# Ledger of designs, part 50: designed miniproteins, single chains

Each design is a single chain, and the fold is of that chain. pLDDT is the mean over its residues in the fold that is shown.

## One batch from the design tools (miniprotein)

Design m1709
Fold by ESMFold2-Fast:
Structure m1709 (fold): chain A 101 residues (1-101)
Amino acid sequence: MSPLEQIEALAATLSPEERRKIFEVIRHRAEHPDDPDPHVFSPELAELLRDILILLGEAVREHPDDEEFVRRLAELFGVSEEEARELVEAILAGLEAARNA
């Protein structure tokens, strides 16, 4: 199963509201890494967020210019394709910065 398929399977266990909060935290960490998270999660949801972050990093490395990947992320989290694209670009920038550090 691909990293994206694993993310979709994990997200299927979540409510639409939980998916939105996870997206907001992932975006916030990518854009404002030194700031505290905007949402407080249960230990179970925090572990799921960690697993999604690992898989998302792997998926972005494999599919950096994939329009279908961006579309599937947008559908999964209930966000616009533009918001999903901005997240992918922020993650890629973070991965490149880490590689050069």
Scores: mean pLDDT 76

Design m1710
Fold by ESMFold2-Fast:
Structure m1710 (fold): chain A 101 residues (1-101)
Amino acid sequence: DAAARAQAAAALEALRATADAGVATLRALGEEGSPELRPVADAMADALRNALAGAEARTAEAMAADPAAGAAVAEQALADMRALSAGLTAELRALLEAARA
C-alpha cells in the first residue's frame, strides 16, 4: 500500500527530527549547568538515540510484515518520542534549577 508506506516514511522523518531536536536541546541545557550535569545530559541524549534506533527497527519489522502496521508503529513511536523528549527536557531543567538553589 503506497499510502501506508508514505505515512510511515513521513512519521519516521518526523521521529528522526524530533529525536535530533531533543538531543540538541539536552546538550544545550547540559552546557548551561555545572560540569556535574553534563554526564546526566549525555545519558538523557543517549536514551533518545537508543529510543530512535529501537523505533526504527520496530517500524522496519512491522513494515516488512504489513505496511499499515508499519505506519501505526511509526506514528506511535513518534508520539512516544515526543513524550520522552519533553519529559527528559523537563527533568534536566528541574536539575539545573535545583543546582542553582
Scores: mean pLDDT 89

Design m1711
Fold by ESMFold2-Fast:
Structure m1711 (fold): chain A 84 residues (1-84)
Amino acid sequence: GRATALAFVHELEEAKELIEQGKVEEALEILRGTLRGVQASTDLPEAVRERVIAHLEAAIRALEQGDLEAALAHLEEAIRVLRE
C-alpha cells in the first residue's frame, strides 16, 4: 500500500543522506535491508516492486564500485517509482 511505499522512500532518503556524508558502508546496510524488504513486500504492485528492485540492485552495485553519482541516480529513480 501507499504507507509501505512511503516507508521505503524514507529508508532510501536516509541512504542518500549517508552517501552525501561519505558513509558508504552504512548506506549499503540500509539499501540491502530495503532491497530485502521490497522483495518480501506483498503490499506493492508487482510491476512497481520489479522496477524498484532493479534500481536498488543497480544502486548497490554502483556504490560498491565507488560510483556515487550512478548510485544516487538509481536511488532517485527508485523513489520516483515508489511515489507513483
Scores: mean pLDDT 88

Design m1712
Fold by ESMFold2-Fast:
Structure m1712 (fold): chain A 74 residues (1-74)
Amino acid sequence: SAEVEALYERLKKEEPSFIKSLGMSKEEILAALEKWLEEHPEDRSLESMKEFLLQYSIDKGIELLVEGVEKVTA
């Protein structure tokens, strides 16, 4: 939780436009970051993190399209 919050604050500071472009809530981004940490324990690069968040946003957008939610497409 604290590690995930620190990563979110870093992204918000370093890449604010990217965070805004994801169209995700803070809670959704935190959940995605937690999953990224679990799946990529040895890769802490900003580039890897951004790639994961973008893919997570796309995957979620595809799933939510049936509900008419505006999200990025795959």
Scores: mean pLDDT 71

Design m1713
Fold by ESMFold2-Fast:
Structure m1713 (fold): chain A 85 residues (1-85)
Amino acid sequence: SKIEELQKRVEELREKMREADKAGDITTADRLHGERSYLLAELSELQGNEDKAELFRTAHRLFEEGNYVDGLIKRNAGSQVGKIS
């Protein structure tokens, strides 16, 4: 399914982010954080969670702008949506 394909791509990007972080490649890590946030937004929208999708879209934009800290804050907020019930 498209959901399974997106989940696999999200995990592959997470592994690449870890390798970029180990190498100290900040430029590659920032780009991969943005790409992963974009895929998380698509996945969340397909799952019917628009609030979560919007947070991940905002995170993607912030990473593209080089606003790494705010990008992480919004991505983490998106990851917390739905954990309250």
Scores: mean pLDDT 81

Design m1714
Fold by ESMFold2-Fast:
Structure m1714 (fold): chain A 85 residues (1-85)
Amino acid sequence: SVEIGEKLREIQLLLIENNSKDVNEEATEEIVKLLEKAIEAIKKKDYETALKYLEKAIEIIKKNKVDASKILPYLEKIVELLEKE
């Protein structure tokens, strides 16, 4: 989905800007959980539900300093799933 790709790009750009030593680990874990839910929705081809989870993740990233290294593997998995589907 083009819309999913756009949300993934927004997350990637936010993570580049969010290079901080004072990371909020709780916010990072919440983002990971939302991305796992987005992955499951994409596997079911429920792109509307996946978009909602990605939008929630974006809101958390905008408000918090997060650990990009813990988030990036989940974004890579979403990209791989979209390339196969």
Scores: mean pLDDT 82

Design m1715
Fold by ESMFold2-Fast:
Structure m1715 (fold): chain A 87 residues (1-87)
Amino acid sequence: MRTDFSTLPEEVLKEVDEIEREMLTRVHAAVAAGDLAGAEAEVDRAREEMIELAKKNLDEETLEQFEKDLERARESLIAWARAQLAA
């Protein structure tokens, strides 16, 4: 994982990692089915779950940085999914 979550508490990091693993499994399944919209929906669902967890555990400034890191990760994953479906 290349996203810098080092500012998060260890317990929150473990939960975020689990959500990311589940998301990747579902995104790969959607891409294999030719469903870009489904892949984007799974990424958006995971992002929303991670932000919900962050809101409960982080201050506003740390939350803003975390949201920016998630947006960057989302862009990379959606770009990958689009490339797979364009092939």
Scores: mean pLDDT 78

Design m1716
Fold by ESMFold2-Fast:
Structure m1716 (fold): chain A 66 residues (1-66)
Amino acid sequence: SLEEAVALLRTALAAVGKRVGDFPAAFVRELLAVMREDPELAAKRLATAEPVPDGGGEPLFREAGL
């Protein structure tokens, strides 16, 4: 579920010391779509992704309840 996906994403962010603002908006949008189908894969993608402070991930995660 989306709620479970959000919890996993929050845990993955904390585990890798990254923030939603560290990712481009396009990546965050794609990640949210993946969360709906495979939240475990989404969490792994976030953990292995290279952060770039290129803006705008924050509002998308806020909409997802983060």
Scores: mean pLDDT 64

Design m1717
Fold by ESMFold2-Fast:
Structure m1717 (fold): chain A 81 residues (1-81)
Amino acid sequence: VSREELEREVEEAMARMVLAIAKQLLRQGKGEEALEFLEEMSKRFEPETAAEILEEAARVAEELGYLETAERLRRLAEEAR
């Protein structure tokens, strides 16, 4: 395994873990905590990866009926790009 390949795998694993935590917070009704968590964690990823994480989290929030949280997450995704 090359360093570049390992770095890619680590970033993908971190992105999946961040999304899993955020989705769990949203399912527990902790929309504000999920938003704060995603805002901090998204800064650690490349812009496109951050936008993908935020957009997916926004979809989950919308599906759960947290429309205000979903809108705020979509705004963060636009800012990350």
Scores: mean pLDDT 80

Design m1718
Fold by ESMFold2-Fast:
Structure m1718 (fold): chain A 85 residues (1-85)
Amino acid sequence: MKEKVEEAAKTYLEIAKKMKEAGKPVAPADAAKGKEALEIIAEGFREGVVSEKAKELLIEMLMTAGDLSREEAEELIRKVEEELK
């Protein structure tokens, strides 16, 4: 599970970077991959198997896609952990 969460976080970060560069809606194939990745990430948080590497990838994703500061991204990940326990 931990390795799947890391790969899902990496996939979601790649999609977030594409969206920021393109400034347009996600292609259907990328949207489907993003949804699958988000479901895997949410499952990882519920099971408590999100590695520090996966958290770092998610922080980078939030900074990239959401224009959040590192501190804001870290706080959001902490809130997600609390909500999905």
Scores: mean pLDDT 74

Design m1719
Fold by ESMFold2-Fast:
Structure m1719 (fold): chain A 72 residues (1-72)
Amino acid sequence: SLEDLLNKIKELIEKMKKEGKTVAQILREVARFLGLPLPTPEQIDAINDATLAEMEARARQEKVERRRKLLE
């Protein structure tokens, strides 16, 4: 389903983010997974700051939650 596909994409993005992949690399892999045209450098530059910031915020939140559970 579309929901399952979106969940797979989110999982792929999180994995690549943890591996230190750049926004450009992540967007290319997601596009490849979906069978879409690869994004242009201009398109990547236009959204990279916002996308990277969102992914970083999510990673920090997950790390804090896991640390809390380990310390309790």
Scores: mean pLDDT 72

Design m1720
Fold by ESMFold2-Fast:
Structure m1720 (fold): chain A 95 residues (1-95)
Amino acid sequence: SVADKILEALEKAAKEISALDIPQKLKIRMEATLGTLEIHVTVSKITNQPVNIDVILKSIDNEIEWLKEEGKTNPEAAEKGISVLEKLKEEIKKI
């Protein structure tokens, strides 16, 4: 299902974030955002409601924008996080 493919993409992104050599503050923030999206998709799946892809993509875009602002103090760490989130967006768009 669409929900299962999105959950797989979110789980893959969370593992990639966890493995990054970046400050724990940035990891916790990104993992919290991905976890919230996983709950949203899981609820849609359990209730047999369609997943709103636009809401998911907007949430990821908002996290990328936050990382760009935080990246003013640590550009390298922000770039690593943004790279994972951009790949996640592209994987979701292919679903």
Scores: mean pLDDT 87

Design m1721
Fold by ESMFold2-Fast:
Structure m1721 (fold): chain A 115 residues (1-115)
Amino acid sequence: AAAELLREMARVTALILDPAASAAELRRAMEAMLEAFEEVLENPEELSPDLLRAFIGTVVAAALRLLPVDPEGTVRLLERVLELLEEAREKGLEIPEQDLELLRALLEEARRAAA
């Protein structure tokens, strides 16, 4: 449900803003947020363009926080995000190409850092 996604997004945002939060805590919160997003895709009408944009922004912010300290975990999360956004497109949701390009660029940078 959209309400579940909003709660998990709020948790991820709080951890991004917390300098004491560990990479493992942020990664687990990201995984929970992605699970909530996958559940919303069963009823894609619940996912407004504004909520989708906020979700992508939260992913980008979290990836930028995780990349320097956990590049391997960042790769896994971004691969899952791109998989879910492709599923969203298949279900008729409009994903801005600029957002997909940004996420793919972050994934490429994370892969370079993980190597």
Scores: mean pLDDT 88

Design m1722
Fold by ESMFold2-Fast:
Structure m1722 (fold): chain A 84 residues (1-84)
Amino acid sequence: SAEREALEKRLEELKKRYAELELRLGTAAGLAGMIRAILKLSGDPEDKVLQEKLRELEEEAERLERELRRLREEIEEIERKLKA
């Protein structure tokens, strides 16, 4: 049916966006881990520039995690509708 086709297309678009945001979250987490390692190994763990960059990455990660949770819920809802 046209309704089923529309739901399948939306599901593909949401899964693609989920994968893109998951990759972005992984990148942000990796960069944050690298900055934490630099701060730990450096003679200046209070480096304000690195601390600010770490904070920005942590805030971005929190935003991405919220969006991923929203997308997961929407994906699960559409998958339930397609099984009915």
Scores: mean pLDDT 86

Design m1723
Fold by ESMFold2-Fast:
Formats: sequence, structure tokens, C-alpha cells
Structure m1723 (fold): chain A 100 residues (1-100)
Amino acid sequence: DEIEKLIEEIEKNKENEDITNQLRAKLLSLVGKETGDEMAVDGLSQEALDLFIETYRKLLEQGVPRKEALEIAFNEALKKDQEEKERLRAELAAQRAALG
């Protein structure tokens, strides 16, 4: 499983940002290919990808089939990415209001 192998390599190399960023980019490409949503994968934040990894591994450990685990983890990552972007936008607006 190329996705699991990339996740293991990311965990092994988490102290090296350059290697980890390259591995995360490869993981995004594979997730897009496997889910058929290559365009939706393009633009996911690093935080959303980290949530995908955590959720995917947790589901696999619980015995969820790989295809279903992949789809669930991907959808949860997309949802959280949108929620975090909305939160950051609101925080920036509040900070600008406090400075004005």
C-alpha cells in the first residue's frame, strides 16, 4: 500500500521538514488518484493532510476496509480544512478590527 508506506516515511522523517514536505506532496497525489478527486486534493493544508493521516490510520486499526477508510478520512480532512480556513479568516478580521 503506497499510502501506508508514505505515511510511515512521513512519521520516520518528521524531524526533516524538506523530506516531510516532499512525502506529503506525494501522499496528496496518491490520495487524489485513489479517490478520483485530484482537483479537490490540490490545495489541502498541511494541517488537513495531518488529520487525514491520523484518521486513515485510526480507521485501518479499527478494521475499516481500505477504500472506505480512505474515503472517510479524505472527506473529514476536506471538512476540517474548510472549517480551519473559516476560523483563520474570522481571527484575521477580528485582529484587523482591534487594530483599527
Scores: mean pLDDT 75

Design m1724
Fold by ESMFold2-Fast:
Structure m1724 (fold): chain A 73 residues (1-73)
Amino acid sequence: SPPLQPLSEERLAALLEALRAAGLTVEEVADGLQKIANGEADPAGKLQRLVRAALARGISLDRNDAAALASLA
């Protein structure tokens, strides 16, 4: 996997707004990413809710965005 790249302050702020709008914590993002890496489904649609909330803010959520959020856990 590519290494984590630091996010801009603007992008991080928008992702944190998306996280709040989705009703998620950074710990839930970290858990969801770990489960997907282990071959599990997104059973509660949590990552899909984050994707939709980010799109509403003009952000196409990528792996680096998700990993940066998870690193705050």
Scores: mean pLDDT 74

Design m1725
Fold by ESMFold2-Fast:
Structure m1725 (fold): chain A 95 residues (1-95)
Amino acid sequence: MSVLEQLLELVSEASNKLAKAKTDEEKLEIARELVEKLEALLEENKSKLSEEELRLIENNIEVLKELIEKKDVLGIEMTVGSFELYLSVLILSRK
């Protein structure tokens, strides 16, 4: 499994959890866990990503961190959904 496929799996899992979460606090916890997992995967796999891919992933992580700090739950849901879609398209474009 590629690093991009691993990132997509993490983002997709978080997207599904967000859709099922009943409270804003649960959604914030899901977002925080996603950021931690994304940062860990990225740190271990920086050499396997292009500079453009790395920049995109880092930018999405930073946006999520800002939204978590602001407690912008709607922004988190929209950002996670957009990131999932983009990663899916990027993976398909490489085949």
Scores: mean pLDDT 84

Design m1726
Fold by ESMFold2-Fast:
Structure m1726 (fold): chain A 62 residues (1-62)
Amino acid sequence: LREEVERAGELYRQLTAEAEQAKKLAEATGDKAQRQANMMQSAADTSRALYQGLAEALAARE
C-alpha cells in the first residue's frame, strides 16, 4: 500500500505536468490540441482522486 501511494503520487505529478504542457501546446496550435489538453487534465484529476483515496487508506491502516 505504501508503494502504491508513492506510485500514485508520481503518476499524479507526471500527468499534471503533461496536462500543463498540452495546454501550452493548445494555445499555440488550436482545436485538436485543446481536446487533447482537456483529456490530459481529466486524467490528472482522476489520478489525484486515486492518490487521495490511497493516502486515506494508508492512514487508516496506521
Scores: mean pLDDT 77

Design m1727
Fold by ESMFold2-Fast:
Structure m1727 (fold): chain A 71 residues (1-71)
Amino acid sequence: SLADKLSKLGKMLEEKLKEEGKETLSKDEVIRLAREAGLSDEEVEALEKLLKKEYVTLEEIQDALVRLLLQ
């Protein structure tokens, strides 16, 4: 389900930020990990539209994932 894919993506992003000691990830990095989490091209396009900045925090990413699930 989309919820399962987004849950997986959220954990991958949290772990990436923790491992790299970063507070933000680039939009391109988030989109790459979204594809790895199994999001379709259409789901990736919707996520890209919700990510309004080039660099995003975990909180901004989590908000976007919730918004994507509710659409």
Scores: mean pLDDT 83

Design m1728
Fold by ESMFold2-Fast:
Structure m1728 (fold): chain A 55 residues (1-55)
Amino acid sequence: APEAPLTPEQRAAMRKVIDNAAEDLAATQGRDAEAVRKIGEEKLDAFLAHQEAEA
C-alpha cells in the first residue's frame, strides 16, 4: 500500500489497469468487459474512499 494518498495520476493509472484487465478477462474467460469494468471501478472508488478516510 502507498504511504501517502494516491495522486490523480495514480488514480487514472489504476483505472487504466482495470480497463485493460476487464478486456483481458472478457477475451480469455468470456466475461462481459463492461460489467467487469464497472465492478472494478466501484471497487476502486470504495478503496480510494477508504484510503482517504484512513489518511
Scores: mean pLDDT 70

Design m1729
Fold by ESMFold2-Fast:
Structure m1729 (fold): chain A 83 residues (1-83)
Amino acid sequence: LLKEAEELDRRALELGREAVEAIRRGDYERAGELVEEVAELTLRVAELYAELLDEEEAKKVRELGRKQAEGLRKLAEELREKA
């Protein structure tokens, strides 16, 4: 579980860097796709960490992950609107 979460975190960081490069090139459609993938990875990572925690702490981690993913999805939508 922890090793899987760490691997997904590394993948999210890599995709985030690719998204920034896409924005710099004016490739907003690709940037939106990449940011949406980061949002999905954020939710998966939160769920994996939640499995390692007590129910109360797990609920907090899931809620934080949900809010972060929601923000990323809004950013992805805005980027696609610019495409």
Scores: mean pLDDT 83

Design m1730
Fold by ESMFold2-Fast:
Structure m1730 (fold): chain A 62 residues (1-62)
Amino acid sequence: MIEEKELTPFAAALAARDLGIGPVTKVIIDKEKNEGYLVNAETGERVKISLKSAEGLKKLAK
């Protein structure tokens, strides 16, 4: 099952600062594949990140 969460401004800023990825709009978690992705707000590009980083950002997206 794929989970998609819109990032708060705080979570988006954290992703840009700590992961060097920005501007970002969403975090995607594929639980069946154990994969995490960030979605670039301008290009729609998916950048693969660690599952741990994706789950951390998902918690801040709420």
Scores: mean pLDDT 75

Design m1731
Fold by ESMFold2-Fast:
Structure m1731 (fold): chain A 84 residues (1-84)
Amino acid sequence: MEELARKIVEVAKKIAEKLLNSPLPKKERVEKALEEAAREVLEPEQLERYEELVKAGVEPHVAIGAAILGWSLEEVRELLAERA
C-alpha cells in the first residue's frame, strides 16, 4: 500500500505542476498533464494499461487511477456505465 500511495501522490503533484504552467486550452492542458504524469510515474505495465484504457475511450484521469489500482478495462467500463 505504501507504493500505491506514493504513486498517487507523485501523479497528483505532476498533474498540479503541469496544469499551473500549461499555456494550452483547458481540455488539452488536462489531457497533456495527465499523459505526461502517467509516463513519468507509472511502471511500464501500468503505462500499457493506461494507454489501453485511453484508446478504449476512458477519460485520462480515470485511466491513470485504474492503471495504478490494477483494474481491468471491463471493470472500468462497468464503472463508467453506472455514471452514464
Scores: mean pLDDT 71

Design m1732
Fold by ESMFold2-Fast:
Structure m1732 (fold): chain A 108 residues (1-108)
Amino acid sequence: SVLDDAKALARLSTESFEKSAKEGAELAPEIKKQLEELSKRVREYTAKFVASTDKKEAIEYLRRATEAFNEASKLLDSQGTKEMILLGASAGVSAVGFAVAATVLRRS
């Protein structure tokens, strides 16, 4: 189904972001720790979003995951690395999650 495909895509995008953040950050130890913590938050909230069938909770978890992605983006921007693959992965997860949340909201 479209919903199952969207959830699968969100999981893959989150994994891609986490891997890229870990690899990129290894050249900057301070940034590495902060990106790893933000990646954990993105992963946890994305997992809760994927598992949730309640529209209000799904939207809230998606919002939290998006906020963590945005914080990671700003952190990378402060280091001059804002054009990294991480930004593309962040946008992808946000787009998929928004579409899923909108569909759940409209059908509920």
Scores: mean pLDDT 62

Design m1733
Fold by ESMFold2-Fast:
Structure m1733 (fold): chain A 62 residues (1-62)
Amino acid sequence: VPEKVRMPSGRVVAATPAAITAEMLLLSMRSEELMGKSQREVIEEIKKAMLEAGLEVSPEVK
């Protein structure tokens, strides 16, 4: 949905570099935990979201 396009623009542009760096760090930590717990399930959820975006316009995936 187009709402996601506005979130990164308003969030990333308005947010300081420190906030962006913190989010990237959190993503890295979560990735390690997810890999150990349910790698397949995480992939399935990602594919589900990508499929929805791909059917419409895919601006959220890009």
Scores: mean pLDDT 43

Design m1734
Fold by ESMFold2-Fast:
Structure m1734 (fold): chain A 109 residues (1-109)
Amino acid sequence: KEKEELLEIMKKSLKELIEFSKEPENQELILKLYEAIKESKSNEELVERWAEIAGLEAPESLTPTMEKQIEISKTLIEGLVYLHQGKEEEAKELIEKAIKEFLEYIESL
């Protein structure tokens, strides 16, 4: 089924992301994204900051779908930061939560 194919692609992407996150340069990028989460008062401000970090243009407004994607991304980034800090159990819980929420999102499509 198409959803099962997306799950396999996501598992591969997650493994690649974890490997990507082990490089010092990429750890700095992840920390910048995490700092933006902590400093932002709204998801709109957060997306603008993330767009600047990525060199992309921010959307003019956020849809409910985008808000959900942002919340999933926030959880994933926190998990990656915890992984780098050696907090493996806490990182696993956050990453698994992000995966579950993303799967629920795909199922809602």
Scores: mean pLDDT 76

Design m1735
Fold by ESMFold2-Fast:
Structure m1735 (fold): chain A 88 residues (1-88)
Amino acid sequence: MLKELLEEYRKLLDQFDEQVDKLREQGRVEEANRLVSRLVGEILRAMGDIIDEALRLRKEKGATDEELAEFMQERLLRETVEILRKFL
């Protein structure tokens, strides 16, 4: 599960990096920078949503710090994979 998500994340990140590098090689530096900025922005938004959800789990279900850390790591990784797929 976590291992498979990490492998998929690495594969998609490599593909995204190749796309960005190709744009830079073509002199399309502004397009490359916009693509990176959009990716970072979506990841930051997802992180904010995950933090809010983790805080709700603490309040409503009394989740432990370990449970919240595991939840946040898995959700952030899963959301980042989905975001990367949308950019590819």
Scores: mean pLDDT 85

Design m1736
Fold by ESMFold2-Fast:
Structure m1736 (fold): chain A 75 residues (1-75)
Amino acid sequence: SGRQQAIQYLELAKEKALQGDKDGAIQYLAQAMGHAPPELHPEVLKAISEAVEKLDAGDYEGAAKVLEELKEKIS
């Protein structure tokens, strides 16, 4: 399902963020958004925006936390 695929891409984005791989994290966040069901778009967009701001600030742990919280919320 799109929800399960979005969750898998959020996990991959989290792993890349924890590795300090900002570009890899952003790539997987784009995939998560592409697979997210329409009803989840507002929550996913909000969390992705917050995670990207943290990645831009060099706060990789903060970005990973935002993505983990989103995964828990949409599971």
Scores: mean pLDDT 87

Design m1737
Fold by ESMFold2-Fast:
Structure m1737 (fold): chain A 69 residues (1-69)
Amino acid sequence: SEAEEEAIKLGVEALKSKGASEEGAKAGAEAAVKAGVATGDSVEAMKAGAEAAKAAGDEKAYEALKGLY
């Protein structure tokens, strides 16, 4: 949805401001938004985002997302 696309864009910019790469920020933000929509749980959303960032090899995105739960 447009709201999900906007949320992903904002999440990417927030993660990049903390030193994340474009790839890691996108992986983390996309996973977090999708999990948040699916579960309605912000903690599960941030956990999903952190795991996706870790899988992408982006330590800065992982630490930033992990700090939110």
Scores: mean pLDDT 84

Design m1738
Fold by ESMFold2-Fast:
Structure m1738 (fold): chain A 80 residues (1-80)
Amino acid sequence: SPEREKLLAEAEKVRKEMLELINKLRQYGLDDLADQLVEALTELYRAIRNDDFDAVRKAIEKARELIETARQELEKVEKS
């Protein structure tokens, strides 16, 4: 369905952004936050594999919150 295709496209976008942030977080020694993003990626992959539409949507929301947190923490370290 078009809605499913849109949701999977959003998931792929979020996945790519999380992977880029994980690499950057580890470069600055923010390993705990990087591990949280890895866990969120695992939840997203599981939801997609199970074809659980509600779980995918919730995983994207959680991922977006963690991305925002990661960006804020990286800004603090980079501006120090």
Scores: mean pLDDT 87

Design m1739
Fold by ESMFold2-Fast:
Formats: structure tokens, sequence, C-alpha cells
Structure m1739 (fold): chain A 86 residues (1-86)
């Protein structure tokens, strides 16, 4: 990958981590919106940068938990995802 693409990936990972942290103190409606945006962004990053199967599996799990209404489970899964990408 080019240095430019790697720098953009790093910025996106930091932004994703910030969204996850903010979601912990928000109302359920705000948490749902923030977590949904985070999952969508993680899916975009996984496609663009061909991220590992382990990362893709975490994104899939977070999406399934959000669809089931498990916001706490989705948040925990996204925190694990961000930690693996840092």
Amino acid sequence: SSIRDELFLLVEIISLGGTVVVSRGSSEAQRRALLGAAVKRAEELAKKYNLSKEVQDLIKRARELLAAGDLDGALATLEELVDKLK
C-alpha cells in the first residue's frame, strides 16, 4: 500500500475509535445511530483495504448484534475491532 493510503487508514481507525467511545455516554437512540455509522464505516474500510478475516468476522458480528437490538454487545465487539486495528 502507498504511504498515503496507510495514513488515511490510520485516520479512519482513530475516527472509528472516537465514535465507539462517544457512544457509551449517549441515549439509546443516539447510541444506535453512532454504532450503525461505525459498523458501516468499518465495512467500507474492510472492503477498501482488504482487512483480515478476523476483522471482517468482528464487523459481521457487530452488524448482527445491532440488527438484534443488542447495543451493548455491538459496542463491545466494535471496541475489540478498534483495539485490533490500533
Scores: mean pLDDT 74

Design m1740
Fold by ESMFold2-Fast:
Structure m1740 (fold): chain A 78 residues (1-78)
Amino acid sequence: DPEHEAKIDKLIEWLKNGGMEELSKLSAEEQLELLLKYLDLDGDGTISSEEKEFVISYLKENGYEEEALLIEAFLQSN
């Protein structure tokens, strides 16, 4: 879905522009709120297990393995 891919692409762009460093300074709750903005693919205000799996798979398949590991570790912790 191009709309879902566009949201993930925006997350990657943010992470590459200092977002990873900014994210590491946030609490787990603040990280979740910020990631919901990019990972809430259907716009319902929650991250489903299906959305999580899609995001991680998309990142890994498109060469964003470092970003995928970061997001996967975060989502597994919450």
Scores: mean pLDDT 69

Design m1741
Fold by ESMFold2-Fast:
Structure m1741 (fold): chain A 79 residues (1-79)
Amino acid sequence: MIERIKEISKEEPSSQKVLEIQDLVLEKASELYKKGKGLEATLLTNTAIDTRLRLLSDISLFPEETKELIELLEKAEKE
């Protein structure tokens, strides 16, 4: 999951890639809910939606927003 998002973040930014990253993060949030990590799942869901809205306003933010999202995902996977 995180590795795929990292690969997408290295590519040229586009609205399609923003949506793909959002879908991957939401899939990860669903997995966290199943593991009983509801708080982390909710945080990831809200962050994914917020990041998408910012990137739709300014795609040049893609590297910064994607980096922050990856950091949040890595923290959510730590026990």
Scores: mean pLDDT 75

Design m1742
Fold by ESMFold2-Fast:
Structure m1742 (fold): chain A 88 residues (1-88)
Amino acid sequence: SFEELLRREGEEHGQELIDGAVETFKKAVEIAKNAKSKEDISRAVSYLVAGYLLLAAVELFGSPDLAEQARKEVEPLIKEAEKAIKEK
């Protein structure tokens, strides 16, 4: 099943998903801080949503330790991105 495939991928590639989430949230921060238009804010929000989907994949299909690591690594980035978006 697709669910079983995602579980296997999450277990085998958990660190890649964490790294992907971190880089995605970093892009959200970068775009939000440099935003000069509503289109830039929309792009920042899109990266924020994509980061949350990757984090959700780690939480649903990764180990509890990987999920905790992911949350700790992305939490400051999420906070920074949301702050930058709200200040525009």
Scores: mean pLDDT 81

